# Designed miniproteins, single chains, continued (3): the designs that were tried, part 71

Each design is a single chain, and the fold is of that chain. pLDDT is the mean over its residues in the fold that is shown.

## One batch from the design tools (miniprotein)

Design m10443
Fold by ESMFold2-Fast:
Structure m10443 (fold): chain A 79 residues (1-79)
Amino acid sequence: IAAGRAAFEAGDYVAAIRALGAEIAELETRLKSDPDDAEAWAQLGEAYRLLAEVARAIGSDYAAEVFEQKAAEAEARAA
């Protein structure tokens, strides 16, 4: 998450997408082994929220809505 957030805050959306994509893939692999990992679900939700902000910043509202939905699903699992 830290790398993706830092890239987003710096305005480097290509680096943010790449870092967040890698972070999501790692979290999904972790959750495949331990689906009750609330911390991993919370981090997955945060990563998708950041991807939604990147998508809106580059003008892709459809992608932003998809990522917001995925974030909400992950957040529900973390609760």
Scores: mean pLDDT 81

Design m10444
Fold by ESMFold2-Fast:
Structure m10444 (fold): chain A 110 residues (1-110)
Amino acid sequence: SLIEKSNEYNRLYKEAKETKDPELVKKAAEIGLEIIDYRLSQEEKIRYLFGEKAADILIEGLKKAKEMYRQAISYAEKGDADKAIELLDQANEFLDKTEKEARKVMEELA
């Protein structure tokens, strides 16, 4: 389930940050990317439930986060755990802001 993948991501990412192990950063980022890809696969459902304006914000945010996650994986593969973690933290902060903005748009249009 999405919840189980999210819990696994959080556990692995916490361990990766504590150990600075590039392989653990890569594994966490790959799970996070699977979550993002699943959410993007639900685009039509998101548009139906949230409306076009909120959906546009969420989908574009997910696409940007996906690119940041891909870059993080690339840095982790090169052994740069610090840069990979920095990119994942930036991607997660960006997604948090994007979800809050989308929610605000939905509430203002309701």
Scores: mean pLDDT 88

Design m10445
Fold by ESMFold2-Fast:
Structure m10445 (fold): chain A 90 residues (1-90)
Amino acid sequence: SGAVVTVVVTAKPGKGEEVLKFAEKLAEEIGKQPGVLRASVSVSADGETVTISVQAESMEVAQEVAEKIKKELESNPAVESVKVTVRPAR
């Protein structure tokens, strides 16, 4: 059974566009990986919160992708906080 990864990223003040561009590139790279069904990015109206959503074919792929996304985002100095949620797809 599949799984969904939801990553909510809060940008530092004035860094929303930088975080969004980074998240879009990261989602494109993740979307090309085996076992990833789709990856998408959305941004809040104020541009300061970016959400990455990934659909994976399995919980194992979802966990690997979640760990990779978290590590990449936490390494970016424009990022204030990262919240990662992994859940089974219904």
Scores: mean pLDDT 85

Design m10446
Fold by ESMFold2-Fast:
Structure m10446 (fold): chain A 64 residues (1-64)
Amino acid sequence: SAQEEQNRKEGEFLRRFVEKLEAGEVTPAEIAALKDYLSTHYGIAPENITPEVLRELAEKLLAG
């Protein structure tokens, strides 16, 4: 389905984002934009959005 394709694409994006974040290759503005997006769409409080949480979300999206 379109939703399954979207979830896969988003999961791949988040996996790559975590890799870049851990490598120090992400700007504060990019981090803030991602936190705003995830807070709005997944209801995750910005202060709870850690690399571990991003990895878990990516895994869940890619598993579906």
Scores: mean pLDDT 82

Design m10447
Fold by ESMFold2-Fast:
Structure m10447 (fold): chain A 68 residues (1-68)
Amino acid sequence: SEEEAEANRAKAREKIAEMRQLVESGDLGGAIRAYKEAQELASKLPPDVAAELNAEAGRALGEGTHRL
């Protein structure tokens, strides 16, 4: 379960990185999809870790979309 949590955290971080790239390229639909996938992965983690990942993802999406 510890290894599964670490794997899900790593996947969530990868989705956040993908989302940032999609926002920078102007693919808003792709970015929103990646954001939702990151949220789903984070939902399988402890609440404090999930909250931190969701906050990071939301901040990255918000900052990027405001620049477009």
Scores: mean pLDDT 78

Design m10448
Fold by ESMFold2-Fast:
Structure m10448 (fold): chain A 82 residues (1-82)
Amino acid sequence: MKEKLEEAIKHVEEAIKDAKSPETRKAGQEALKAVKDYLEGKKTLGQAISEVVKALRTAKEAGDEKAAEHFLKAIKYLQEAS
């Protein structure tokens, strides 16, 4: 479980790093905060996944294909952690 959550965080951070658009970076940072808030008991897992899904949508709309791949992997790791 913990290893899956660590992998999800790494992929969100890589998505932010690889993001070409400011919109994708902002959405990624909001998603990263949501995943960390989940780890601190401040948000549900569903709320964290929802924010990463929003970041994935933003990346796809902006043409940030590499960032989108990382957000998709993060979603899969979060789902496996449930």
Scores: mean pLDDT 86

Design m10449
Fold by ESMFold2-Fast:
Structure m10449 (fold): chain A 70 residues (1-70)
Amino acid sequence: SLATEEEIRERAGDKEIDPISGKPLENPVKTKSGFIFDGKSLNDYLLSKKTNKDPITGAELTDENLELIE
């Protein structure tokens, strides 16, 4: 099951862990708000919730709001 928005916010400031899954980042993606998610985990979350909004800030996610991290 996917994490709650509250759990995601609590994890968002912690280490190299994806805040949605609680697992290490495999495909890190940075949002415009500065939060880092795993790209696959974020996509699964958005599809499951039928939304295109950042799970922490509620801001709409567009290509302009996402940055790949090397």
Scores: mean pLDDT 69

Design m10450
Fold by ESMFold2-Fast:
Structure m10450 (fold): chain A 83 residues (1-83)
Amino acid sequence: MKEAERAAEEGLRAAREVSELAEKLSGEGKLWAEVEAGVSEIQASVGKLSKDAELAERAAERARRVKRAIEEGGGEAAREAAG
């Protein structure tokens, strides 16, 4: 039961990290990173409410992937990583 809550907390934390990194980007890369952070936050919240640990975990994984892409290549690489 608490697995969905834990995964959602991880997803929300990862989404916040993407949002913080987005502040250091510009142009379309910033907008895209902000959108991805919002999507991850929504998916994590829905996973928590629906007790769907898999959905919440997917949200965390998506946010972590976006964060890694921003750190390695900036906003353009992050957009590619999200697909």
Scores: mean pLDDT 73

Design m10451
Fold by ESMFold2-Fast:
Structure m10451 (fold): chain A 61 residues (1-61)
Amino acid sequence: IDYKKVGKGLAAALKELFGIELSEETAAKIVKMILEGKSDKEIAEETGVSEEVVRKAKGLL
């Protein structure tokens, strides 16, 4: 799986649909952690984003 490509798409979608500004690197890290089965809390703590942002990201994947 190309985490960088998926992360770029996720970052664009979060910005366009919700006005959430994330770097493509942070979005790629979120995608990787979601695919590794990490909880919303673990992803939020590791990336510095809110659990709400993680839930929105999961909804877009």
Scores: mean pLDDT 81

Design m10452
Fold by ESMFold2-Fast:
Structure m10452 (fold): chain A 85 residues (1-85)
Amino acid sequence: SPDLIEEARDFRRVVEESMYLMEEKGQVGFARGMLQSTSDGLILYLESLGLTELAQVVRQARQAALDLDREKMQEYLDKFLELAS
């Protein structure tokens, strides 16, 4: 779905911005809040479409970003985009 691909791209941008704010700017609380709010909205949207597996991948990407696990974060973001395509 074109809309779902756009959601995947937007989510990647938010995750990457959140990581930048946490690692480079020390704005950990703000970045965590932004990531949590954005991912919660996306999860609700995906669940409303019955896309439960995709919602779980978003949860996994969020957790990896919060753990500062860049390798796992990229893995889950790539999986989200692949499943959205």
Scores: mean pLDDT 86

Design m10453
Fold by ESMFold2-Fast:
Structure m10453 (fold): chain A 96 residues (1-96)
Amino acid sequence: SMAAREEEIRRAAEELALLRARAREGGGVASEEDVARAEELRPFLESLPPEDYEELAIEMLAIEVELLGADGEKLREALRKGDWEEARKILEEAKA
C-alpha cells in the first residue's frame, strides 16, 4: 500500500531528524543508544527506491528545520519543486 509506505517513510524521517538533533546537542557526538537505533533503521533505508529515499530526505530536513524554529512546510514544498533559492533561505533561517 502506498499509504503504508508513506507512513513508514514519515516515521523514519521523524526518528532520524530527532537522532540528528540529539547528536547536534551533544556537540556532534551521538549516544551509543542513538547510534544503535540509527543502525536498526539502515536496512529500511537501503530497501527504499531512489524516489522514496528522496522523499525521506526531504521530510527529514523539513522536520530538522522545524525543530530549529524555521518553516519546515515551506522547505518541503521548495525542495519538491526544485526551488533551491527558497530552500537555501529557509536553511539559513534555521541556522540563525
Scores: mean pLDDT 82

Design m10454
Fold by ESMFold2-Fast:
Structure m10454 (fold): chain A 90 residues (1-90)
Amino acid sequence: DERLKLLIEALKYASTALTAAKQGDTELAIEYAKLAIRYLEEADTPGAREAREYVEQAIKAIEQGDIESAIEYLERAIRILQREIDRLKS
């Protein structure tokens, strides 16, 4: 399933963005979050669209210096992606 592969790549990049945000590396967090968005746009499943909105909110929060909100948004996106991947595996 090509969509499954895209969602797994999106999850890897979103998880890397979360780690970077937690470590205060805001430039890397935005870079990896943008990569996650590209894979989510290509996957274009309902779960991918929902996760993309949270990743976009995370980028906005980082740009505003609200790292706590950015972490929360990335964690929500990751949970949505994990559920969507599990749905497509079954």
Scores: mean pLDDT 90

Design m10455
Fold by ESMFold2-Fast:
Structure m10455 (fold): chain A 74 residues (1-74)
Amino acid sequence: KVVVKLSEEAKEELDSNEEYLDLLMDILAHEARTLKLSLEEVEEAFNALLSTLKNPKMKERAEKRRKEILEELA
């Protein structure tokens, strides 16, 4: 199981800062490539990350980026 550990401050930043969200999504994509994670592991990591988001705009942004990364890894 993939566990995403985020502080309350980091969760607030992800929900309000597009650049910070983009950076974490890119880091996750890079780690997926470097560690050769399976598509299932990557999906589990994204699901954990998206579960911390409350802002619908940030959720939409994260879902679009998630789809791009999953397509690249497929």
Scores: mean pLDDT 73

Design m10456
Fold by ESMFold2-Fast:
Structure m10456 (fold): chain A 67 residues (1-67)
Amino acid sequence: AERGKELYEKFKFSDTHSVGDIKGTGPELKGKSAEEIKEYVETYLPHLAGKFSDEDFEALAEYLKTL
């Protein structure tokens, strides 16, 4: 979904994690569930946690599976 890609790019997730072939400083998120991504955001990006709905985490998880 376009929403997942938009969130990934807007919040610079590539700067804080690794997803497949994209290298970052955080944990690997490719193939993770929406719940696991929510836990990641709450742990490493707490200032962004309140900006995400459950649907946003689901869209992000689906996008990350494509990377």
Scores: mean pLDDT 65

Design m10457
Fold by ESMFold2-Fast:
Structure m10457 (fold): chain A 73 residues (1-73)
Amino acid sequence: MTVAQRRAAQLALMARLGAVIREARAAGRSVADELAREFGMSRATASRIVRLLEEGRYTEALDLALAVEEAAR
């Protein structure tokens, strides 16, 4: 994909990740489990994404999440 398409996908994915994280925290549910369910990824991958976000490594977290979505097709 182009750089512009990748950036648009990352921004949309960031919004979705943020919504799932907020809803999980508000409900007292596991963020990793909710991300795994919403995006169809393993709990281990979801936990890694959460860790990358907590460490401020947003680009790496978004790249990993995009790779999971691409692999699911």
Scores: mean pLDDT 77

Design m10458
Fold by ESMFold2-Fast:
Structure m10458 (fold): chain A 59 residues (1-59)
Amino acid sequence: MMSGEEFFENAKVFYELIAKGASKSLKQAVVDYIVKEAREAGFDVPKVDSLEELKKLLS
């Protein structure tokens, strides 16, 4: 099973490649996608609005 820290680092790279500098709606859609993937990977995370919030939940 992937660790929460490893998941977050992969998610951060994905976000920076796709969402950095994008519109607010696209940034939120990428965060929503990352949260869905985290839940499917077995992490118990609520809906979050930023990667910083997700980092605190996975660390």
Scores: mean pLDDT 77

Design m10459
Fold by ESMFold2-Fast:
Structure m10459 (fold): chain A 74 residues (1-74)
Amino acid sequence: FEEAKKVADEAVRLAAEIAELLARGEEPPEELLERARELEAEVRELAEKLSEEEKKELHEHVGTRLAEIAARLA
């Protein structure tokens, strides 16, 4: 779960930063959106290898925030 936890922490930080920019009416920089896409792909790969309990933890840490980012990228 080491890799998944690191990616989850990074995704939460990125999601918070993007949310803050949106709250003040700014568009997130391209670099942040690119990073969000990379993290989404990495989370998906790691999630396939996780146990049910680990998937639950990952979903609680990144699920909601990554869904917000993914919706914007899509």
Scores: mean pLDDT 69

Design m10460
Fold by ESMFold2-Fast:
Structure m10460 (fold): chain A 74 residues (1-74)
Amino acid sequence: MLSMEERAEVMTEILRLALENKDKPLEELLAEIREKLRENGLEDEFPRMEKVVRELLENPEYLALVEALLQQEE
């Protein structure tokens, strides 16, 4: 099982993928996210992550906040 820290890293990578690929069709982005989660044994988290990604892309304030946080990690 992944630790809480390892799970947070995977979730951060998923958010980064969403931000880097926000111009792709949503279906393609969600497919990439699902595959990434499956590779890390977190496929059961996909429904929750799909909701977070949809909310992120639909909310300009949330999107800007997450972009700022991820840029800080670079």
Scores: mean pLDDT 74

Design m10461
Fold by ESMFold2-Fast:
Structure m10461 (fold): chain A 95 residues (1-95)
Amino acid sequence: SLADLLREYAGVSAEYGLLQIYRFELLKANGPDTIEKLEEILKRYEQLLEEMRRLHDALVAAGAPPQVLADFERDIAGMERDIEEIKKTIEELKK
């Protein structure tokens, strides 16, 4: 149902938000495992992005309101930017 899809979206968004906080705290701490932990976050972000794209397709098929689709598309674009930023950060830290 549309309600089930929106619940799944809320779950993905919550996990994404928690990973953003974890990334921030990890970079602030600058510990010996920072690179390894950032690579774990990157892998999970890539998995969440794939999930968001599948949910977007399902929401379109279910006839979700245009505003919901627009909000979802902004979140996908944001996650794509965050993935590129994490990749750059990892490369910089490996210097």
Scores: mean pLDDT 86

Design m10462
Fold by ESMFold2-Fast:
Structure m10462 (fold): chain A 90 residues (1-90)
Amino acid sequence: MTEKEKKIAELAQKTMLKLGEAYEEGKLTQEQLDELNEILGEILEAVQNEDYKKLEESLEKLRELAKTLPPEVKKIVEEFIEEVKKILEE
């Protein structure tokens, strides 16, 4: 549990950094960045609370939002989702 929580938290922080870089490069709007960071924050809270139902719901929200993003930003989000799924399968 605790080790998986750390891995997901570190991955979320790394993803937030990549999204911030995409925003600075003009690939993402402020509104999109804020919405992505809100969902990533929900994921961090869900993991901390061991609320795996909320975690799955937040990952689905993130996947739906990714459909509206530019290809390079969508890739960042999809890679995050895939890595979280891999961590949970252990």
Scores: mean pLDDT 83

Design m10463
Fold by ESMFold2-Fast:
Structure m10463 (fold): chain A 70 residues (1-70)
Amino acid sequence: APARAKRLVRFEALKDGEVVLSVSGSAEGLVEAARVFLEDGDALVVHLLGEDGTTTSAVLSEADARAIVE
């Protein structure tokens, strides 16, 4: 069921095509990943693992990352 099942969320900050930070499922981790991305990262990616094992990935914008750290 959408938004009802427990989700595993992972946040990754990338620099020079490499993952420089990978954290799971916490508000603190999201803020940390957003800060790393804004400081000297090339991309911030969110991975959502559904109950069926389906992974959905989204790239966050700089504006989204700034909103997260405020």
Scores: mean pLDDT 71

Design m10464
Fold by ESMFold2-Fast:
Structure m10464 (fold): chain A 57 residues (1-57)
Amino acid sequence: MLPPDDVRDHAIRLMEITRDDLIKKANDYKKKGNMDMYKILMNKANTVDNTINTMRG
């Protein structure tokens, strides 16, 4: 059992916010026709999501 502490919860929260922000930015670049940035940002979002899942167990 991981003790609930501000550092752990804050880290997970920041990662969730970062993931959401990356997805929003990726979709904005896609609308502008910048598929390279879309792919880069989606890959970053997937990496963050995988890290969140690992931290949650």
Scores: mean pLDDT 80

Design m10465
Fold by ESMFold2-Fast:
Parts: structure tokens; C-alpha cells; sequence
Structure m10465 (fold): chain A 55 residues (1-55)
């Protein structure tokens, strides 16, 4: 991912969490973050938050 694609993905995930997106939307975002940004610390924090919401 480019830096711009990374920032767009992170912004999208934050917006979805803030808006109270459905479980389906959150699962899609979780999958994308884990696939492409699993080693990024900022993405790891969002992954943990999404997982907590899905538990």
C-alpha cells in the first residue's frame, strides 16, 4: 500500500467505528486492515478496537 492508500484505509476504519457501522462493514474493514496493515501500529490499534466491538 502507498502512504495515501494507508491513510485512506485508516480514515475509513475510524469513520466506520465513529458512525457505529454494522458488524458486516466492521468485518470487511478488519479483514482489509489485517491483510494489508497487520504490522502497522496505528492499524493494530484499530484492529483491536474492531475485534472488541465484534466480540
Amino acid sequence: LSEEEKQRALAGARAALAAGASRTVLRVMLHDLEKYLSDDPEAQALIAEIRARLA
Scores: mean pLDDT 81

Design m10466
Fold by ESMFold2-Fast:
Structure m10466 (fold): chain A 110 residues (1-110)
Amino acid sequence: MVVTEASGAGTVASGGVADVEVTVTASGEGVYKVTTLAAGPGSAPQGGEPAIVKVEEGGSAKAVVPLPVSGAPGTRDVVGGAASIEGGSEATGDAAGAMGGGRSGTLTVT
């Protein structure tokens, strides 16, 4: 089982970069590709550059994923996802990089 939780996004100006902290908790040891997505009413979904993190068996690890933000000011939901690239288990999102099943944080764009 893999669980993701996104936090720490806070407030960012449009055209800036938010540092999103994603906590990955996995039942199996492995190397995981960590992704982020921010979406809100009236804005196109925006993804961060994927980060790689190693998780120990039955443990958790944090990755900081830079998320470039553009578009109109407003509040956006931020979700994290993780997929196994070596060993472990994965939470599968949509193939287009959309995220599901993770705990979400919030990001305010000014």
Scores: mean pLDDT 66

Design m10467
Fold by ESMFold2-Fast:
Structure m10467 (fold): chain A 77 residues (1-77)
Amino acid sequence: MKELLEKAIKLLEEGKLDEAIDVLEELRQKYPQYSSFLEAVIEAIRKGEDVEKVVELLKKLIEDPSKAEELAKELEK
């Protein structure tokens, strides 16, 4: 999980949004427990949300995976 999340973050920072979405979709399939958060992140990217905000939330998931549901709610606002 962490390695794929770090790969998605790097792609987002490089402006490779479509490639980042592909990595996040792979993560959703491999880790269904984080599916709601990852879906919210993918939707935020597609809607043109600030990349820095998305990257920060992904870093928070790496630091504390138990907060996935709380982090998903932050993207719904």
Scores: mean pLDDT 79

Design m10468
Fold by ESMFold2-Fast:
Structure m10468 (fold): chain A 85 residues (1-85)
Amino acid sequence: MVVVTAVVKVPGADQKETQEIGEKLKEAAARVPGVLEASAVSDGDTVYLTAVTEDLEAGRRAADAVEEEAKKLGAEVVLLRLDDG
């Protein structure tokens, strides 16, 4: 089991815009095969995302999906971590 943690900044976004981006990032992670759970919490201009995956391969795919979705949305991934859980 691997936990993916991402911290994503949305410069100049209000709380509502940050929450909408957090939901899209969570959906992108949840679509990856082998992701068991995904959650996102928004605070100000920052999204905190956690995804629990079955293995390291699923964790890498989830991390890649989050980075790609953030890039499409003009958001900055300031932290991306994979930890054994």
Scores: mean pLDDT 85

Design m10469
Fold by ESMFold2-Fast:
Structure m10469 (fold): chain A 96 residues (1-96)
Amino acid sequence: VAVAKAMEEGLLEQLDFSLEQTKKDYKAGRLMGVMALRYAADSAEKIPGFEELAEVAREGAKRLMEAKTKEQTIEALEETKRRVREAGRRVAEKLE
């Protein structure tokens, strides 16, 4: 439970940083978001019960890679943040 919450909060913090960078430098923010999501997905995949977090992180990275504008990148980051919160909550509930 505590590990799932820590991974969720850490990823959300990195996505917030990526979102702020996207407002200043879209390409840098997008790359930072993709890297954070790929790292989170690889980490979560190694932990039994965290498959949903890994999947949401992979889908988020894919959405960011497909984004071609600053607005699309902001939208993809915000959508991914919502999905990460929901997946983290479900993972925590399953581990209780």
Scores: mean pLDDT 82

Design m10470
Fold by ESMFold2-Fast:
Structure m10470 (fold): chain A 78 residues (1-78)
Amino acid sequence: SMEEEMRRELREAGLEEEEIERVIEIVRMILAGAPKEEVLERIDEALEAGELRPELAEGLRAAAEAVELAARNRAAVE
């Protein structure tokens, strides 16, 4: 699954299990269609708590924005 693939890549990148679980939780929120504002708030909370690296937070924000953009443009042919 995509989740298992992400877990492997994050472990190979040297992330701790707790940080990996935080990334997976946020990715699940994005894929489940959580409002972008809720996703961004969760990312900010994890950053403040030291549970997430800034580089990962940037990637997760970009993913949330991309998903929102795709949803807004779903009326397009592709």
Scores: mean pLDDT 77

Design m10471
Fold by ESMFold2-Fast:
Structure m10471 (fold): chain A 90 residues (1-90)
Amino acid sequence: MLSVSDEETKELGEAVKRLGEELAALPESDRSRRAALEAAAALLAMIANSSEEASKEAWKKLAEGVRALLEASPEAGAAETLLKKAEEKA
């Protein structure tokens, strides 16, 4: 498996938080469920690679990012599983 470092996991969390903020800025009519699901799928793939080796601080940053994404796109149900995993590791 490709593994990611603590820094990469933190950067992922920051990127996800940014994505959530961008989606929240869009009108509801322009916020596509498909975009949210694609983002969630990409995050799930990356988290599968970041694994248990990431620090608690890195997982906390990731949890913050995923939470922001879910606030922007509540229909991103796949991201709920990722949020639980990140919060458990934080």
Scores: mean pLDDT 60

Design m10472
Fold by ESMFold2-Fast:
Structure m10472 (fold): chain A 82 residues (1-82)
Amino acid sequence: SREEYEKLFERARELIRNEPERARDIFAELSKDESLSKTGRENLGLAAEALAQGDYARAEAALESALVQDDIAAKKLEELLK
């Protein structure tokens, strides 16, 4: 699970850096997903907002917080990155 988490986070970081508009859209979509926890949705919303501002470091930090606090967010992000 830790190794899977690390691989998912690395893939998400690559998406943020290579395709920030796509990353923003994915995080914004997940921030509205009612199957996620409130904290997961809030952190994904913050990640999308940070990307809109060009703040990749803040986006990565918010994304990490979402994935650590919400296993459903992690699973849904993995599906969207396929």
Scores: mean pLDDT 85

Design m10473
Fold by ESMFold2-Fast:
Order: sequence, then C-alpha cells, then structure tokens
Structure m10473 (fold): chain A 57 residues (1-57)
Amino acid sequence: MELVERALKVLEEAKKYLSDQEIGEIITQASLENPANPVGAAIEALEKKIKEIEEKK
C-alpha cells in the first residue's frame, strides 16, 4: 500500500528532527482538521513540518 510506504518514510525523516511527542501532536492535529482523510492529512502535515525545519537550516 503506497500510503504505508509514505508513512514509514516520513516517520523516519520526522524522527531526525522531532520527538515522538511532537510527531504524535502533529498527527493528532492533522487528523482532527481532516476527518475525511486523517492518514493522508497526517502524512502531509509531517512532510510540511520536515520541509519547514530543513528550510530553516
């Protein structure tokens, strides 16, 4: 499943910059804001957060 591969990859990248608690908060918030597609929204939110961190480097 393509979403599972994206989720695993984004979680590995997120763990380089974010704590487990921060990752959990981002996933929870994205899921609450997008109840029709919580998994996709969580992946997108993590990808966006990683890009923001990399951009500040």
Scores: mean pLDDT 78

Design m10474
Fold by ESMFold2-Fast:
Structure m10474 (fold): chain A 60 residues (1-60)
Amino acid sequence: APPQPGNGALSEEQVQEAAAYLQSLQPDLPQALARGLVQMYAKDLKLASVEPFLKLLEKS
């Protein structure tokens, strides 16, 4: 069964997908740090899904 999100707006799979995308843009970025950045952005921006997060990265 899919894990229920307790405190995050994104699921763990969505966080990993966004972190992998971040690493594709910055290959020197460690996976653990990329996941941390995704979680921080999701909390600060109140993101409900990966799609708006990826769009923000494209605009930046």
Scores: mean pLDDT 66

Design m10475
Fold by ESMFold2-Fast:
Structure m10475 (fold): chain A 76 residues (1-76)
Amino acid sequence: MSKEEAERIAELAERAAEAARAGDLDAAARYLAEVARLLGDSTEGLEEEVKALSPEEVARMAEETAELARRKAEAL
């Protein structure tokens, strides 16, 4: 993972958290699917899993992902 990839993951996860806090789980799921693609993870079922969670749970998960990606970018 490059610094640029880690920064992009952080940006997408931050946008997912913001969308989830606004109650837009469709947008949050799309941003998290892009994060999964960049990480090489499966996107199968991700949208359904995200929509099954509360907006607060999705926002928390996305914020944690953004923090980890931001720290990794700073270390690279």
Scores: mean pLDDT 80

Design m10476
Fold by ESMFold2-Fast:
Structure m10476 (fold): chain A 69 residues (1-69)
Amino acid sequence: SPEEFVAAAKEKYGKDEYTIDEVADLLSEKYGISKEQAKALIDAFFPGKKTLTEEELRELAAFVEDVVA
């Protein structure tokens, strides 16, 4: 779930904003996609963003679950 994804991010990094690389690594681990595919999805959903907030991370997880589930 998106809540589980956010919880995993907070446990691993302990912060409120995440770099694109950190989010790509988490997406790759949770959804079994490549880091390159994860970065492409992040850029498609949040173009030009360098960091994502907890709320944006939750939205991204929901989006990814819709396209890779």
Scores: mean pLDDT 80

Design m10477
Fold by ESMFold2-Fast:
Structure m10477 (fold): chain A 67 residues (1-67)
Amino acid sequence: MSEEELKELLLKIPGVDEETAEEAARIVVEAGQTEEGVAKAIEYLEKKVSAETALEAGKALKEALGL
């Protein structure tokens, strides 16, 4: 999945702004779209959005990547 596709996926989640979605998508792509990459993105999101929003984003990322 491309960085842009991951950004668009995250941006659909209420409470995730464009800058936050872009950075989280970049973290996942740079880590090779792995469980470790998703975990790093969730850690970043937990600093920027609510715990509920970070959980939803992590779930969406795992489903999109087949993890």
Scores: mean pLDDT 83

Design m10478
Fold by ESMFold2-Fast:
Structure m10478 (fold): chain A 128 residues (1-128)
Amino acid sequence: MERKSIEELEKEAEKYKSQGDFVKAALYYARAALISAQGAFIDLLMGNYDEAIESAERALKLAEKAIEYAQKSPEDVTEAIRYLKEAIDNLKRAIEALKAGNKVEALSYLYQAIENLRKAVEILEEKL
């Protein structure tokens, strides 16, 4: 369970947000979203549907915050925002599939969301 790491990353994101460092705020929210999405994927592999839904919904909320702060940045993070939007679309589809009981579709969408979040994190790290 990556719960403590997620909470610590959210705390760092809020700290950077309060300092006006929107690139770092977006990065830490994107990192938290990635860990939460990975947790959802593992929970689903273990057959823990309710936990997978909770983790995927948390990842969605964190990715939405990452976009919010990336858009406030004076830095050109357009490509990171593109990957975050793709991750959000895949997380929404994953949550829909999870609620419908479609394990195979949910795993596919979670995997795509994880890859998109990973790319967004890499791009945001390069802007520091």
Scores: mean pLDDT 88

